# Designed miniproteins, single chains, continued (2): the designs that were tried, part 86

Each design is a single chain, and the fold is of that chain. pLDDT is the mean over its residues in the fold that is shown.

## One batch from the design tools (miniprotein)

Design m6992
Fold by ESMFold2-Fast:
Structure m6992 (fold): chain A 93 residues (1-93)
Amino acid sequence: MREHRVEVRESLSDEEVKALTEEMRRLHEEGSPEVLVVVQASGFTPEQLKKLEERLKELAEKAPYSFAFPISAENMEEALEFIEEQIEELQKA
């Protein structure tokens, strides 16, 4: 319902991300689970990881349910923008 948790992993396949997202959505529909964000982040420096974690916590607070998404250090800004757009679209619907 209100608790937000961000989990960063070094490797997640697209299939794993999809399965996690579906499971988190199902759990949300069955009750009021905590909001969990799972991100694959590889090649990040400690400084970049802190910035990523801060941005993900902000996005998780706006998310209507848990989600999972892969992010690479090279494409971090584009991936974060995509996640933000998805959350905004869900808020409009």
Scores: mean pLDDT 65

Design m6993
Fold by ESMFold2-Fast:
Structure m6993 (fold): chain A 87 residues (1-87)
Amino acid sequence: SLEEAKEKLLKALRDFMDSQNVPEEVKKELLAKLEAILNGELSPEEQLAAAREIVRTLLEAAGIEVSEAELEEMARAFLAYLERVRA
């Protein structure tokens, strides 16, 4: 179900952030952003901005450097994946 898929995605994001030692306040912010995307609470522009912030923070936590163009591509791919889950 959509609800089970949402719960699994939120858990996967939390588990990954825990493994990368992301601060609690940042974890809560990113989980709220992911939940807002999954619940359809954001405009397309706000969805892309939220996806970009999630991807950027996760890459920084993992010590991975990317260009702004690569970040944009990754954020769009992530958002496309989430849109399939929401459908």
Scores: mean pLDDT 83

Design m6994
Fold by ESMFold2-Fast:
Structure m6994 (fold): chain A 60 residues (1-60)
Amino acid sequence: SPGDRHVEESERHLRRGDYEGALRHVREAERAGDTVRSRELMDRIDDEVLREARRWDAER
C-alpha cells in the first residue's frame, strides 16, 4: 500500500538521523490511513529527538 512505502522510508530516514525526513514520511503514512505504524514511528522519532537533546545538555 502507499502507507507501506512511507513507513519504510520513514524508518530509513530515522536510521540515518534525518528526523525531518522521517517526520515527512510518517505524515504521508498517516494520510494514507496507516495510523498504527505512523503512531509507533512518531514515538520512536520523539525518543531519538529527546536522546539528542539530552546529549546536547550533557555536553554543556
Scores: mean pLDDT 79

Design m6995
Fold by ESMFold2-Fast:
Structure m6995 (fold): chain A 66 residues (1-66)
Amino acid sequence: ILEELIEKAREIAKTAKSVDEAIKAVMDYFKKLLAELEKTISPEEAINRVLVAGPAAIDEAIKEIK
């Protein structure tokens, strides 16, 4: 899922006018993904999966804008 998150972050970044806007959009996707995962796996496991991939996705969104 790391690769999918990075790809999604790049797509989100293309619609943003600024780094702040891209970060907000990526964080919103993040929250939705976490909520969806919590329905099928434990909250702790969902958080761990998102925390591993999340920073990388945000970093890629920032790079896409700059």
Scores: mean pLDDT 66

Design m6996
Fold by ESMFold2-Fast:
Structure m6996 (fold): chain A 94 residues (1-94)
Amino acid sequence: SALQERLRELVERAEELLEEAERALKEGDWKSFEEKMDELQRVLLSIITLLDRVDPALAAQVRAELSAAGRLPPEEYLRAVRELLERIRAWLEA
């Protein structure tokens, strides 16, 4: 469906931004890290908004897990986001 294709596009964009944020963090490029994190958070909100239209329970779970992850150090936050994106991708393939 068009909505599932849009979710795949957003997940792919989030995965790209996650990789760029991880690189910036490892290089100590804090400015680039902040910019990539801001973009990643906007894409994640778009994913949650679309996910809420097809699976409100999963959207609520993802929202809660992202809120909890917001208290983690940057490296652990990025790991939590990676795990969430993998779960959403698996759901899209089911």
Scores: mean pLDDT 88

Design m6997
Fold by ESMFold2-Fast:
Structure m6997 (fold): chain A 84 residues (1-84)
Amino acid sequence: PLPEDYLNLKKKIEEEANKLFDPSLPKEEKEKIYEELIEELKKLLELPKREGFDKVTELNIFAKEAIEYIEKKKKELEEEEKKK
């Protein structure tokens, strides 16, 4: 199991990510959600290291990869808008 501070951030990240499943979501709202997801994932990486919690290490690796992926997606959306 994850420590409570990690669980709370994970829940916020999951709630924000679930908004991306709305097919009617405007492009501008998608960009805002990506920005919020990156911010929350960065907060998760800033949480104190927990001794003996392998799941914390796995989650930190996942968060780092997720930030990279979302930043790439955000850049794609921004480029599309600029290239009207």
Scores: mean pLDDT 71

Design m6998
Fold by ESMFold2-Fast:
Structure m6998 (fold): chain A 95 residues (1-95)
Amino acid sequence: LSEEQRREMDAGVAEVAAAVGKVSLEKAIENGTVTRESLEEGLRLAERVIRTGKETGSERVIELAKEVAELIARAAEEIGDEELAERARRLVEEA
């Protein structure tokens, strides 16, 4: 594979992971089933996706990961986890 094809593949995998994570988080928020543990896992996913987006030069992957981090910040506020909410907001600002 060319370097371009490899970057597109890595970006595509990250995009799918972030999209699935976003839908899962939105459903958990809607149903009131969010846990601190699930939000920490989501934040780690967003961090990995942002890293992949930066490495591959994929702005859409970075933007999608930011949306996931914004949802995590909102959900963390709703469960009273101000530290996790602040971490998620910093991730959005630094990306």
Scores: mean pLDDT 83

Design m6999
Fold by ESMFold2-Fast:
Structure m6999 (fold): chain A 79 residues (1-79)
Amino acid sequence: SHAKRLIELLRKLGADPALLDELEADIERAKKNPENREEAIRYTAALLRVIGLAIDELLRARKAGDWETVEEIERVLRE
């Protein structure tokens, strides 16, 4: 799962584990309830939040000159 790969990367980079646990729960709930409109909306919101966190870490890594982290984030985002 693309979202799970981003969440695991964010965990490695030191993002808030409580926030990541909530986002992962929203994603898993949507997988169990694929026809539920409200769960689909929460899933979309969770995906957008995960992408936003990844972009924030990408920009932080770029400013720090941490090109290894930049490449890792870009690779996961492109998949």
Scores: mean pLDDT 84

Design m7000
Fold by ESMFold2-Fast:
Order: sequence, then structure tokens, then C-alpha cells
Structure m7000 (fold): chain A 89 residues (1-89)
Amino acid sequence: SVREQTILMFRALALESGVYVLEKQFKNTDKNDKAKLQKLLDELESLRKQLEELIEEAKALNLDQKWLDLLEKTLERIDKLIAEIKAAL
């Protein structure tokens, strides 16, 4: 439904915003603080799972390709950040 599509759009934007915040937190984190890096990694892995579930819901509701592209791009950003954190650990 249009209502369900609208809710997914807001969820997509909120999730992208959350990723942006974590990207900034990583950039400002002392790379010698392994406990903080692990906490960021755990938070990103949780967001990654939520994003994968959101992508499947968006596909099921036939959300416009622009929103699917945004979600896939956000997933790429999460995967890149996870790799950077793992390299710093």
C-alpha cells in the first residue's frame, strides 16, 4: 500500500542517517580504543541485519528503484565501514 511504502521510505532515511552518524563516530574514535571499535562494529552489524530485512520488505512492496538504490548504497557504506573497523582492530 501507499502507506506501507511511505513508512519504508522514512525507515530508509532514518537508517541512512544512523549510518552517517556511525561513520562520523568511527572517524573521531581513537583507533587504539579497541573496546570502542568493537562496540561500533557490533552496532554496524545490527544495522546491517536491519537494512537487509528492509531491502527485502522494499522489494516485496515494489518500492521505486530510487529507494532500492539508496538502500543498496547504504548497505555498501555499512560493509565498507565494517571492513575499515576490522582492519583497525
Scores: mean pLDDT 88

Design m7001
Fold by ESMFold2-Fast:
Structure m7001 (fold): chain A 100 residues (1-100)
Amino acid sequence: SPEEELAENALKLTMATLKSLGVADSLAELAEKIGLPASSAGTVRRILRKLGYLFETGRRITRRELAREVGVSQSTVSRVVNFLRDSVPEQVPVPADSVE
């Protein structure tokens, strides 16, 4: 679907940015950097795809709503969002800015 393609492209852009900055080469490494187990790579992928979709469409949602849609705790969402905000320069658009 167009929504799935948009989310996947946004995920690819986010991961390319993190790799270019030397933050993480993979979703598993990103999960470990956030303080989650490497086995949480799939969870991080789902969060990043949803954040990317929200950013590209100009939609904003709460961390609680994102947690419900992805099927994880608000704490997990907050860890991912806060890590992305702290790790990426302000001049580079990051999906994390789509969450309040």
Scores: mean pLDDT 80

Design m7002
Fold by ESMFold2-Fast:
Structure m7002 (fold): chain A 61 residues (1-61)
Amino acid sequence: SAEEVVEELLEELRERIEEGEPLEKVAQWASDRVKELVAQGLEEEAERLEREAIRLLLEAA
């Protein structure tokens, strides 16, 4: 489901942070995924991914 796609992307985002990827690169990766969801018409899922990605990135900073 579209909800499962968001959960998978959030898990990958957490893994990228845990692996020590620069937060600027993780933020860009997340931004690109949000844009892809919007392009697919998944606006609610894109908004959720963006909110959760911002929260996780702020917690990691």
Scores: mean pLDDT 86

Design m7003
Fold by ESMFold2-Fast:
Structure m7003 (fold): chain A 87 residues (1-87)
Amino acid sequence: SLEEKINKLKEEVERHLQMAEAYIDLAEKYIDTDPEKAKKYLENAKSHLERAEKLVKELQKYGDFSDFEKRVEALKKRIEELEKKIK
């Protein structure tokens, strides 16, 4: 019931955060050698991060999930710094 809904939301947040981090790592790898590829990876990272952010907001209705919020903000900062290097 409610526990299962919370667990499913947590699983989806973890999945999207892991995907966002993986794409950020790929962008860092290609930023100097292939900036267009790096840019595409950052766009994919942003998509996953946006989904994670929406799911974290939903989770906040059920309790304190501030650790997920902190992880989202950390990844947002990494994306912003990498975008500055491409532009």
Scores: mean pLDDT 89

Design m7004
Fold by ESMFold2-Fast:
Structure m7004 (fold): chain A 60 residues (1-60)
Amino acid sequence: MTKLEKIIEEFRARLPTMSREELVKFVKEAFSKLTDEEKNQLFAEIERLVSELRARRAAA
């Protein structure tokens, strides 16, 4: 797996159990390891997954 692919997989697996602080730390660390193009891809995935999780929690 590429670094980006591995980071996205890890994020997806951990997102349901992550606090807001942990999420911020994860994104910051991931961004320091990625190219600008990879950062854009990761950010788009994070936005989608976080929005989905927030909608699910708000509905519960």
Scores: mean pLDDT 75

Design m7005
Fold by ESMFold2-Fast:
Structure m7005 (fold): chain A 64 residues (1-64)
Amino acid sequence: SNEELAEKAVEALRELGLLSEVELKVARYDLSKAEPEEIEKAVVAAARSRGASEEQIKKILEAI
């Protein structure tokens, strides 16, 4: 489900340690309303905006 995918995505973002708890709560809400294909793009965009490396982005995609 989209909610389960959003939960996994938020946990992957939390593990990076680049986003605050407030940012993670906002991301969870936004991702829970997105289509599955949009969730991957949104998560990658959020990680990149906070300076995540390509290796960190690959790790996020593996967790989803």
Scores: mean pLDDT 78

Design m7006
Fold by ESMFold2-Fast:
Structure m7006 (fold): chain A 108 residues (1-108)
Amino acid sequence: SLSERILELVKRATEAVRREDLAALREVLAEATALLRAHPDNEDARRVTLILSNALTLFENPDLSAAEREEILALMRELASQIKNEEIKEGVEELIEAVEERVRRLIA
């Protein structure tokens, strides 16, 4: 199903974040973007794609202030709260936790 494909992308993104593999995260974002283009009315696909884009922004922009990082993380959490599929929502919450852990490690 489409939801299974979205969930698989979220799981792959979480693994990429944990492995500190930005190339893998970019590949997942590209696949999520392609999936969203094929299914433009799918709100969960749109929210997941935006969350992935924001995660990549946090890792590719070392000059972000602490306030800017917190704003991006807050936006990601807000997008996650609006996800309708419960399994995708849980997967995204795990992804955001991995992103937050990685960001804290970078600014320590």
Scores: mean pLDDT 89

Design m7007
Fold by ESMFold2-Fast:
Structure m7007 (fold): chain A 70 residues (1-70)
Amino acid sequence: MDEELEKLKEELEKLTVRLYVRGELTEAQIALATEAAQAKTLEELKKGIRELASDPSLSEESKAELLSLV
């Protein structure tokens, strides 16, 4: 498996847990993050992260943290 893909999946999972614990994620955003984490390619994963970060209900800090991964 691609080392970059696994690294990004780990970082996304860690960030998703932090955002979830802070109450920053809706049920739909948690589902989208879970789907993104199942990506089979680096490009698919990056696309999923960008889609998650584009949600207007996210705080600017949460968006910045997600976008820092890509």
Scores: mean pLDDT 79

Design m7008
Fold by ESMFold2-Fast:
Structure m7008 (fold): chain A 102 residues (1-102)
Amino acid sequence: LEKSKKVLEEKKEKIIKEVKKIVKKYKDDLKKLKEELKKLVEKYIQEGVTPGVIREALLEVAKEYEKKGEFDIAKVLKEVADWASSSLLKSAVDKAIAEGKA
């Protein structure tokens, strides 16, 4: 349990750092920012990171940008966090059906 918790915390910190890099690069293009954040989420899901950890990382960065008055950026981060939770549930169900596992 402690080892798993440490690994999850390390993964969350890595995601936070990469999210911040994407925000800095695409802060002036909110549409591109949203697309790049969705690609980052998809990458981490393929690496086996749980949707909850990804969502927490996105919400933590969103909260930081809200404190800076960057409400548009914070809104995009929250939308991607919600998308990650909903789209992954759908993809997991679709995959289970395709594999004959309900």
Scores: mean pLDDT 75

Design m7009
Fold by ESMFold2-Fast:
Structure m7009 (fold): chain A 83 residues (1-83)
Amino acid sequence: MSPEMQAEAEAAMAVIEAAVLLTAIKRGKIPSVEELEKAIERLREAMEWIEADERLSEEEKRAALEVLREALEALEKALEKLK
């Protein structure tokens, strides 16, 4: 795939992983600190790829980063509750 398609695929996968983890938490699963930290780090990496993508417009970057930031905040709040 092109580098842009790779970054998009990695970002999509990070969001899917975050959604799966958040859904498991909603269903009563107690996540480990390690699982949450891994998901948070992967999501941050996806955000960095989106920000660095010179082919995306500023509007496209803002829209994508907003969705990723909401997922990141949800995971960080779950981690905070385990502290």
Scores: mean pLDDT 75

Design m7010
Fold by ESMFold2-Fast:
Structure m7010 (fold): chain A 105 residues (1-105)
Amino acid sequence: SSLELQEIARENSVLLATVSITLAGLEFDYEIYKDKLTPEDQQKVEEILKKMKDLYEKIKKLSKQLDSAISNGDVEKAKKILEEIKKLVDEINKLDDEAQNIFKK
């Protein structure tokens, strides 16, 4: 339905905003903690940031596909794409948790 597609679009917008904030927050935290980290832990955080940025690029591409599905009224395709986006967001959150644990050492 049109209302269901609007809700999917809203949820995707919230997910994109949340991921953007999470990435900015981790980059900020890394700049604060970088000089206190071992070279090994610096490399681990940089690899985490690279992985998160790669996942964010995938999310942006899926969001464009989602916009197309919504424009076409394809509820089932929109739901499947949103579910894929949610899985990538979960991966970003796990990577953020991993980086935050490195900073707590």
Scores: mean pLDDT 91

Design m7011
Fold by ESMFold2-Fast:
Structure m7011 (fold): chain A 92 residues (1-92)
Amino acid sequence: MELTHTLVLNREILLAGLSTMFEDDEVITRGQLVEALARISGLKLPEDADLEKAKLFVNGVELPEELTLRQLEEILEAAGEQVEFTITLETK
């Protein structure tokens, strides 16, 4: 089953949250990023979802499967003050 969630988050709040979870040059996997976004936004994720296979979009543009916090900060800075995330999850 495919589940799609759309989150609109303030960039400053999002970056503050991510900076408590990750170091600047740490490689963040897809699953780690999806879990972090869920925690910051209060979104409840399905237990049977493969988070590493999630599709993640910022303002309709797909993010790399792995990126550093620094690379993510640059993407978010270009996205504007309010950032739209679309998360597509596949469950078993």
Scores: mean pLDDT 82

Design m7012
Fold by ESMFold2-Fast:
Structure m7012 (fold): chain A 138 residues (1-138)
Amino acid sequence: MKIDFLKDLPEELQKLMEELYRAVVKGDKERALEIVKQIKEIIDNDPSLDKEKVYRKVAEVIISAALLAGQIFPENREEYLRFAGELLAAMDVPAEIIAEAISLIPSKEDRQIVYDTILENRELSEEEKKILEEAVKK
């Protein structure tokens, strides 16, 4: 599947994000974590990249893939949302970008699951918690 919103990224990042999308939809946690580490290494080692832009696209890929997987397998919806939270926590995605991605989730209850999972997997400041709590309440 070709993800058109990735067209403005380097080809290597486009391929990694397409693989990340597939890994999340399949529930392949080991592969998804491997891919997010590769993306983070590229971000950390390439000073020419717009890091904020890459993080926004990664967060959107993760949330969109989890939402699609939950639509296909509604009995596993909560597991996919927890998986999305684990990946967002592992990437050290900025709280403002996580908030934007969480806001794509239509259900307040589903947004809460992602936020709770991030709290369990990443140490957040009081300011970061406020940013994410406001995104959940939307």
Scores: mean pLDDT 83

Design m7013
Fold by ESMFold2-Fast:
Structure m7013 (fold): chain A 60 residues (1-60)
Amino acid sequence: MLYKVVDPSKLPPSVAKRLKKGEVLTPEELAKRLGLPLDPTIIGAAVADLLEAGAIERVE
């Protein structure tokens, strides 16, 4: 599953600076970008938060 960064400005500056608009990432790549553990529960929670904020969108 892939996620596209659509609006990193919706996130705090400390998080926004780690993501680039138009970037397409897997959940694992997104976790690495944010410095998070590669734990499925942590990755899932982070992805859900970013989707809710409108910072990323699901790509297929």
Scores: mean pLDDT 80

Design m7014
Fold by ESMFold2-Fast:
Structure m7014 (fold): chain A 68 residues (1-68)
Amino acid sequence: VLEASELAREVYERTLKRFKEAGVPNAEEIARRVALTVLTAYLAFGLSKEEAINLAEKVADRIIEKLK
């Protein structure tokens, strides 16, 4: 429970920083949705923390790419 909450917070903070730096509109709401999606995958597929963080980075890359 604590580990899952910590992962969700780390994903949120990391993706929020990237979205704000890239000028993504509604960065906070988008980062929250990414954190929820990654947490769901982490719990459903038994991902490691490292795999979950890597998934979050790839999702963030795709979102930022839409703005280029």
Scores: mean pLDDT 81

Design m7015
Fold by ESMFold2-Fast:
Structure m7015 (fold): chain A 80 residues (1-80)
Amino acid sequence: SAVEEFVRELLAKAGLPYEPFGPQLTEEQVAIQIDTELRVLRLMTEEKLSVEEAARIVAEEYRRQGREEAAARVEEALAR
């Protein structure tokens, strides 16, 4: 998608690795991943945070917004 290509280009310019989505991911799960990556990139760029620090803030934002599935996906990634 155009959004996925845009996120991939932004991550490449920031020197971060980008892995393609698996074909079994739902459209909702893909949207959560893209939204998460964009929020993390914004925090890293504007606030000069590490990817882990930015991801923790994004997970907290999702929980405050009642987006429990999105928050859980970010927290699962941080636990690895």
Scores: mean pLDDT 69

Design m7016
Fold by ESMFold2-Fast:
Structure m7016 (fold): chain A 75 residues (1-75)
Amino acid sequence: MKVATLKIEGLKSEKDAQRVENAAIAVGAESATVDLEKKTATVVYDPEKTSVEQIIKAIEALGFKATLLKEEDAP
């Protein structure tokens, strides 16, 4: 598993946070959590099932901008 931290631009509400979380899961992420205060998303994924690029594309298809800040191995 990997954990990606993404900067998300365009987040305005908890509903936007849920849309971003749902988009990541829809493309194969195991979990996604948005921090609305920090404008970041933490996404846990299996690199054999999806990629950070697919996750970013899914989020950007909703009208947000997603930028990869860091990627690390999950324990």
Scores: mean pLDDT 84

Design m7017
Fold by ESMFold2-Fast:
Structure m7017 (fold): chain A 83 residues (1-83)
Amino acid sequence: SERIEKTRALLEKMSKEERKRWAELFINGLKRYAELFPEYKEKADEVIKEIRTALENDDWEGVLEAVERAGEIMEEVSKKLKE
């Protein structure tokens, strides 16, 4: 998972406050995405909940796992848009 490895390396260089801001920007992106693609709302809401729970527990491995799932959802829709 090249994406997770690159994201982990980026997060390791960020402060805790910067990491929280990054995660919130990602959550906001997912919310907007679900508004544009309602068929993915349930999956997006699940991932957002996982990110928020991991953030509350300072569980950055959990954040990375949830971000990978979000990336898979986004890639699936991007593929459908090209077809």
Scores: mean pLDDT 76

Design m7018
Fold by ESMFold2-Fast:
Structure m7018 (fold): chain A 87 residues (1-87)
Amino acid sequence: MEISDEEAERIEERAGELARRLEEKLKEALEAALAGNAEEAKKYAEEALELGRELARAVEEASGDRELAEAVLRHVEGLAKKILELA
């Protein structure tokens, strides 16, 4: 199994885009929670968790490091839980 430059670029681009969307959704969830909008906070937190799962998979595919992928997912789950506790 050999990763070409184009394949590496596609994996990096996908992981970067997922990380950016995840950050945006976590920020939206936090802003909604701080505003007392529990329904919006939950919606954005659920969307962030889905993106976190996709990012963890992309990290495992890019690095081959399952432990790192699991740590990424656990971190996103922890942030989402804390955000929802603020609402």
Scores: mean pLDDT 80

Design m7019
Fold by ESMFold2-Fast:
Structure m7019 (fold): chain A 58 residues (1-58)
Amino acid sequence: SPEMEATIEMFRLMSETTDRILEIRRQYKNNPEERERRISELLENHRTRVSEILSQMS
C-alpha cells in the first residue's frame, strides 16, 4: 500500500539523516558554528524530503 511504502521510506530517511548528523558532529567537533549550520541544512533537506513523501499520499 502507498501508506505502508511511505512509512517505510520515512523510517529509512530518518535513519540516514541520523547517521549524517553523527558524521557532521564528528567532522566539525571543533567548529560548533559550522556544525550547527550543517545540521540545520540537513534537517531542512530532511523536512523537504518528508513533504515529498507525504505529497504522494494525498
Scores: mean pLDDT 85

Design m7020
Fold by ESMFold2-Fast:
Structure m7020 (fold): chain A 91 residues (1-91)
Amino acid sequence: MEETVERIRKALESLDLPEDLILKQMALYLRLKEGLSQAEIGRLLGISPSTVSRRIRELLKDMKIAEEDREKALEKFLNTAAGREIEKALK
């Protein structure tokens, strides 16, 4: 999993995104695609579970997606530039 996290980070860094946005997008992908808990994501990213929760909530709000609609949220995210770069990196 640490190798997967590193590949996701490098993919997002290739888009010249701010670090806070990279962290939000990594947290969202790990939550929706990999099904990891906030505690597991926090451990992998070196942040608290509450920070993971807040970052995911902020990104979903910006994208106007409900977290409860996991499949729709994931599909919409994977159609973004960030989501496409992550999927490309994980092939």
Scores: mean pLDDT 78

Design m7021
Fold by ESMFold2-Fast:
Structure m7021 (fold): chain A 79 residues (1-79)
Amino acid sequence: SPATRQNLLTGIEWVKEIAEIMERDIESVSNFMLLTASSEAYVVVTIMEKHPDLLTPQEQQEAKELVKRLKELQKKKLS
């Protein structure tokens, strides 16, 4: 639905903002905030798998790259 699509896009935008903040200054984001962003990324992936028609192929690829970016940032912060 349009509402579900907008909620998904809002979640993706939030995860992207957290990743961009961490790339600028990794210490500016707490481990708890990183955990909440990782949980949101998991929800995004799960929704994309259940409802492949909600996002365009380009939006799906951008979301997958964002999840990969967040995972790399998580490894750096927890090392």
Scores: mean pLDDT 84

Design m7022
Fold by ESMFold2-Fast:
Structure m7022 (fold): chain A 94 residues (1-94)
Amino acid sequence: SEKEREELLKLLKEAHEAIKNKDVEKALELLKKILEKRGYKVIGSEVFEDDGKVTIIIRFVNKNGEELLYIVDSDPFNPSKTALEYAKEVEEKA
């Protein structure tokens, strides 16, 4: 569990940095890895770009078999949740 916690912390830091830098591809990759390491099954993802706003949608299945969506917006005037904040919410709901 110690090595798993260290690896998760590294991914959370990298995801936070990618979101801050608006590196959409890297943020998507890291968010998927975080969900998978927390025991969720990632079943799909989509990225939308419209009027300077980027939206990342990740589809995953929770422990109860329910399909859920994680949505992140990269609006420069309305900052989205950080990967760290989302990871906490996912852990609390698990």
Scores: mean pLDDT 67

Design m7023
Fold by ESMFold2-Fast:
Structure m7023 (fold): chain A 72 residues (1-72)
Amino acid sequence: SAVEIARREAEEGARRAEEAKTVEGAIGGVLQVVGGGAQAMILGASADEAAEAVSEGLKRGMEALRKAAKAD
């Protein structure tokens, strides 16, 4: 399903951001999370469904990005 794809992309993106050793790598992870939500909407999910599916991944990815940016 569209929502399942968004959840998978959000989990993988968040993990990628958390494992990143650079700001650029963390940004890549966050973009994957956002891209998963956008893809779900293109496939017919509502904005609310897409946002809910990626919410935890986005929170984790943004926290990883903030941590990477502060280390820079």
Scores: mean pLDDT 84

Design m7024
Fold by ESMFold2-Fast:
Structure m7024 (fold): chain A 80 residues (1-80)
Amino acid sequence: MKLVAVAMLIENGKVVSSVTVDANGNILASGGDPALIPALAKAATEAIKAYKGDEPVMSVVELEVDGKKYEVLVLVYPLT
């Protein structure tokens, strides 16, 4: 089973930036502020490493970039 994860940076209730990664840490898609993409890719990759289920899992994690804290919504999705 292949895993993908999507990390979406939420600011003021809106998705500002996102990244999608595979189980090998490859970026499949990205959007928004390029300065935030490496941190979002790390969050998505860590979510895949922590995944222990067989169904889609959604979580909210705090991310800090340049001293500012953000809420990041992370979805881990198993591909059959």
Scores: mean pLDDT 78

Design m7025
Fold by ESMFold2-Fast:
Structure m7025 (fold): chain A 79 residues (1-79)
Amino acid sequence: MEIEELKKEIEKYMEQIKKIIKDQIKNKSTLTFPQTTNVSGVSNGSSLIAALLQAIGALLDENVEDLKNALKAMKDALS
């Protein structure tokens, strides 16, 4: 029950993050799987991508703590 409410919130923020990432990817020639690498000269690293991956992991585990942590990470990444 609480898990379903957390999933709904996560999906809402995932949609926002997906849109941002999609727009960023369109401006790059790199077709590689999204990387969380944050290095100078390679603007591939993103807190948004990291938060999205954490959210996907939490949704797979269906663990309340993981879902809450993922939701917080997504909100922080969007701030």
Scores: mean pLDDT 65

Design m7026
Fold by ESMFold2-Fast:
Structure m7026 (fold): chain A 70 residues (1-70)
Amino acid sequence: MEGTRKWAERLLESIKKMGKEVDFDVFEKSANGTIITLEQLRAKEKDPQERKVLDELIKRIKDIVEEYKS
C-alpha cells in the first residue's frame, strides 16, 4: 500500500513529467481530469489525514498547471 503521501509524490512526479513531454493543451486537459478525480475521492474520504493529503495534492497539481501555462 505504501503511505498515501508517497503515492501522491509519485503522482506529482508523473504529472510534472507529462507536462514536459506533451503539448500544454493535452497536459492541461489531463491534469484537470486528474484534479476532478481527486476532488471526487476527497469528497468520499472519511479519514481527515487522507483528506489533507488529497487537498495538498490537488493544490500542488493546480500549481504545476499554472507554472507550465504558456
Scores: mean pLDDT 79

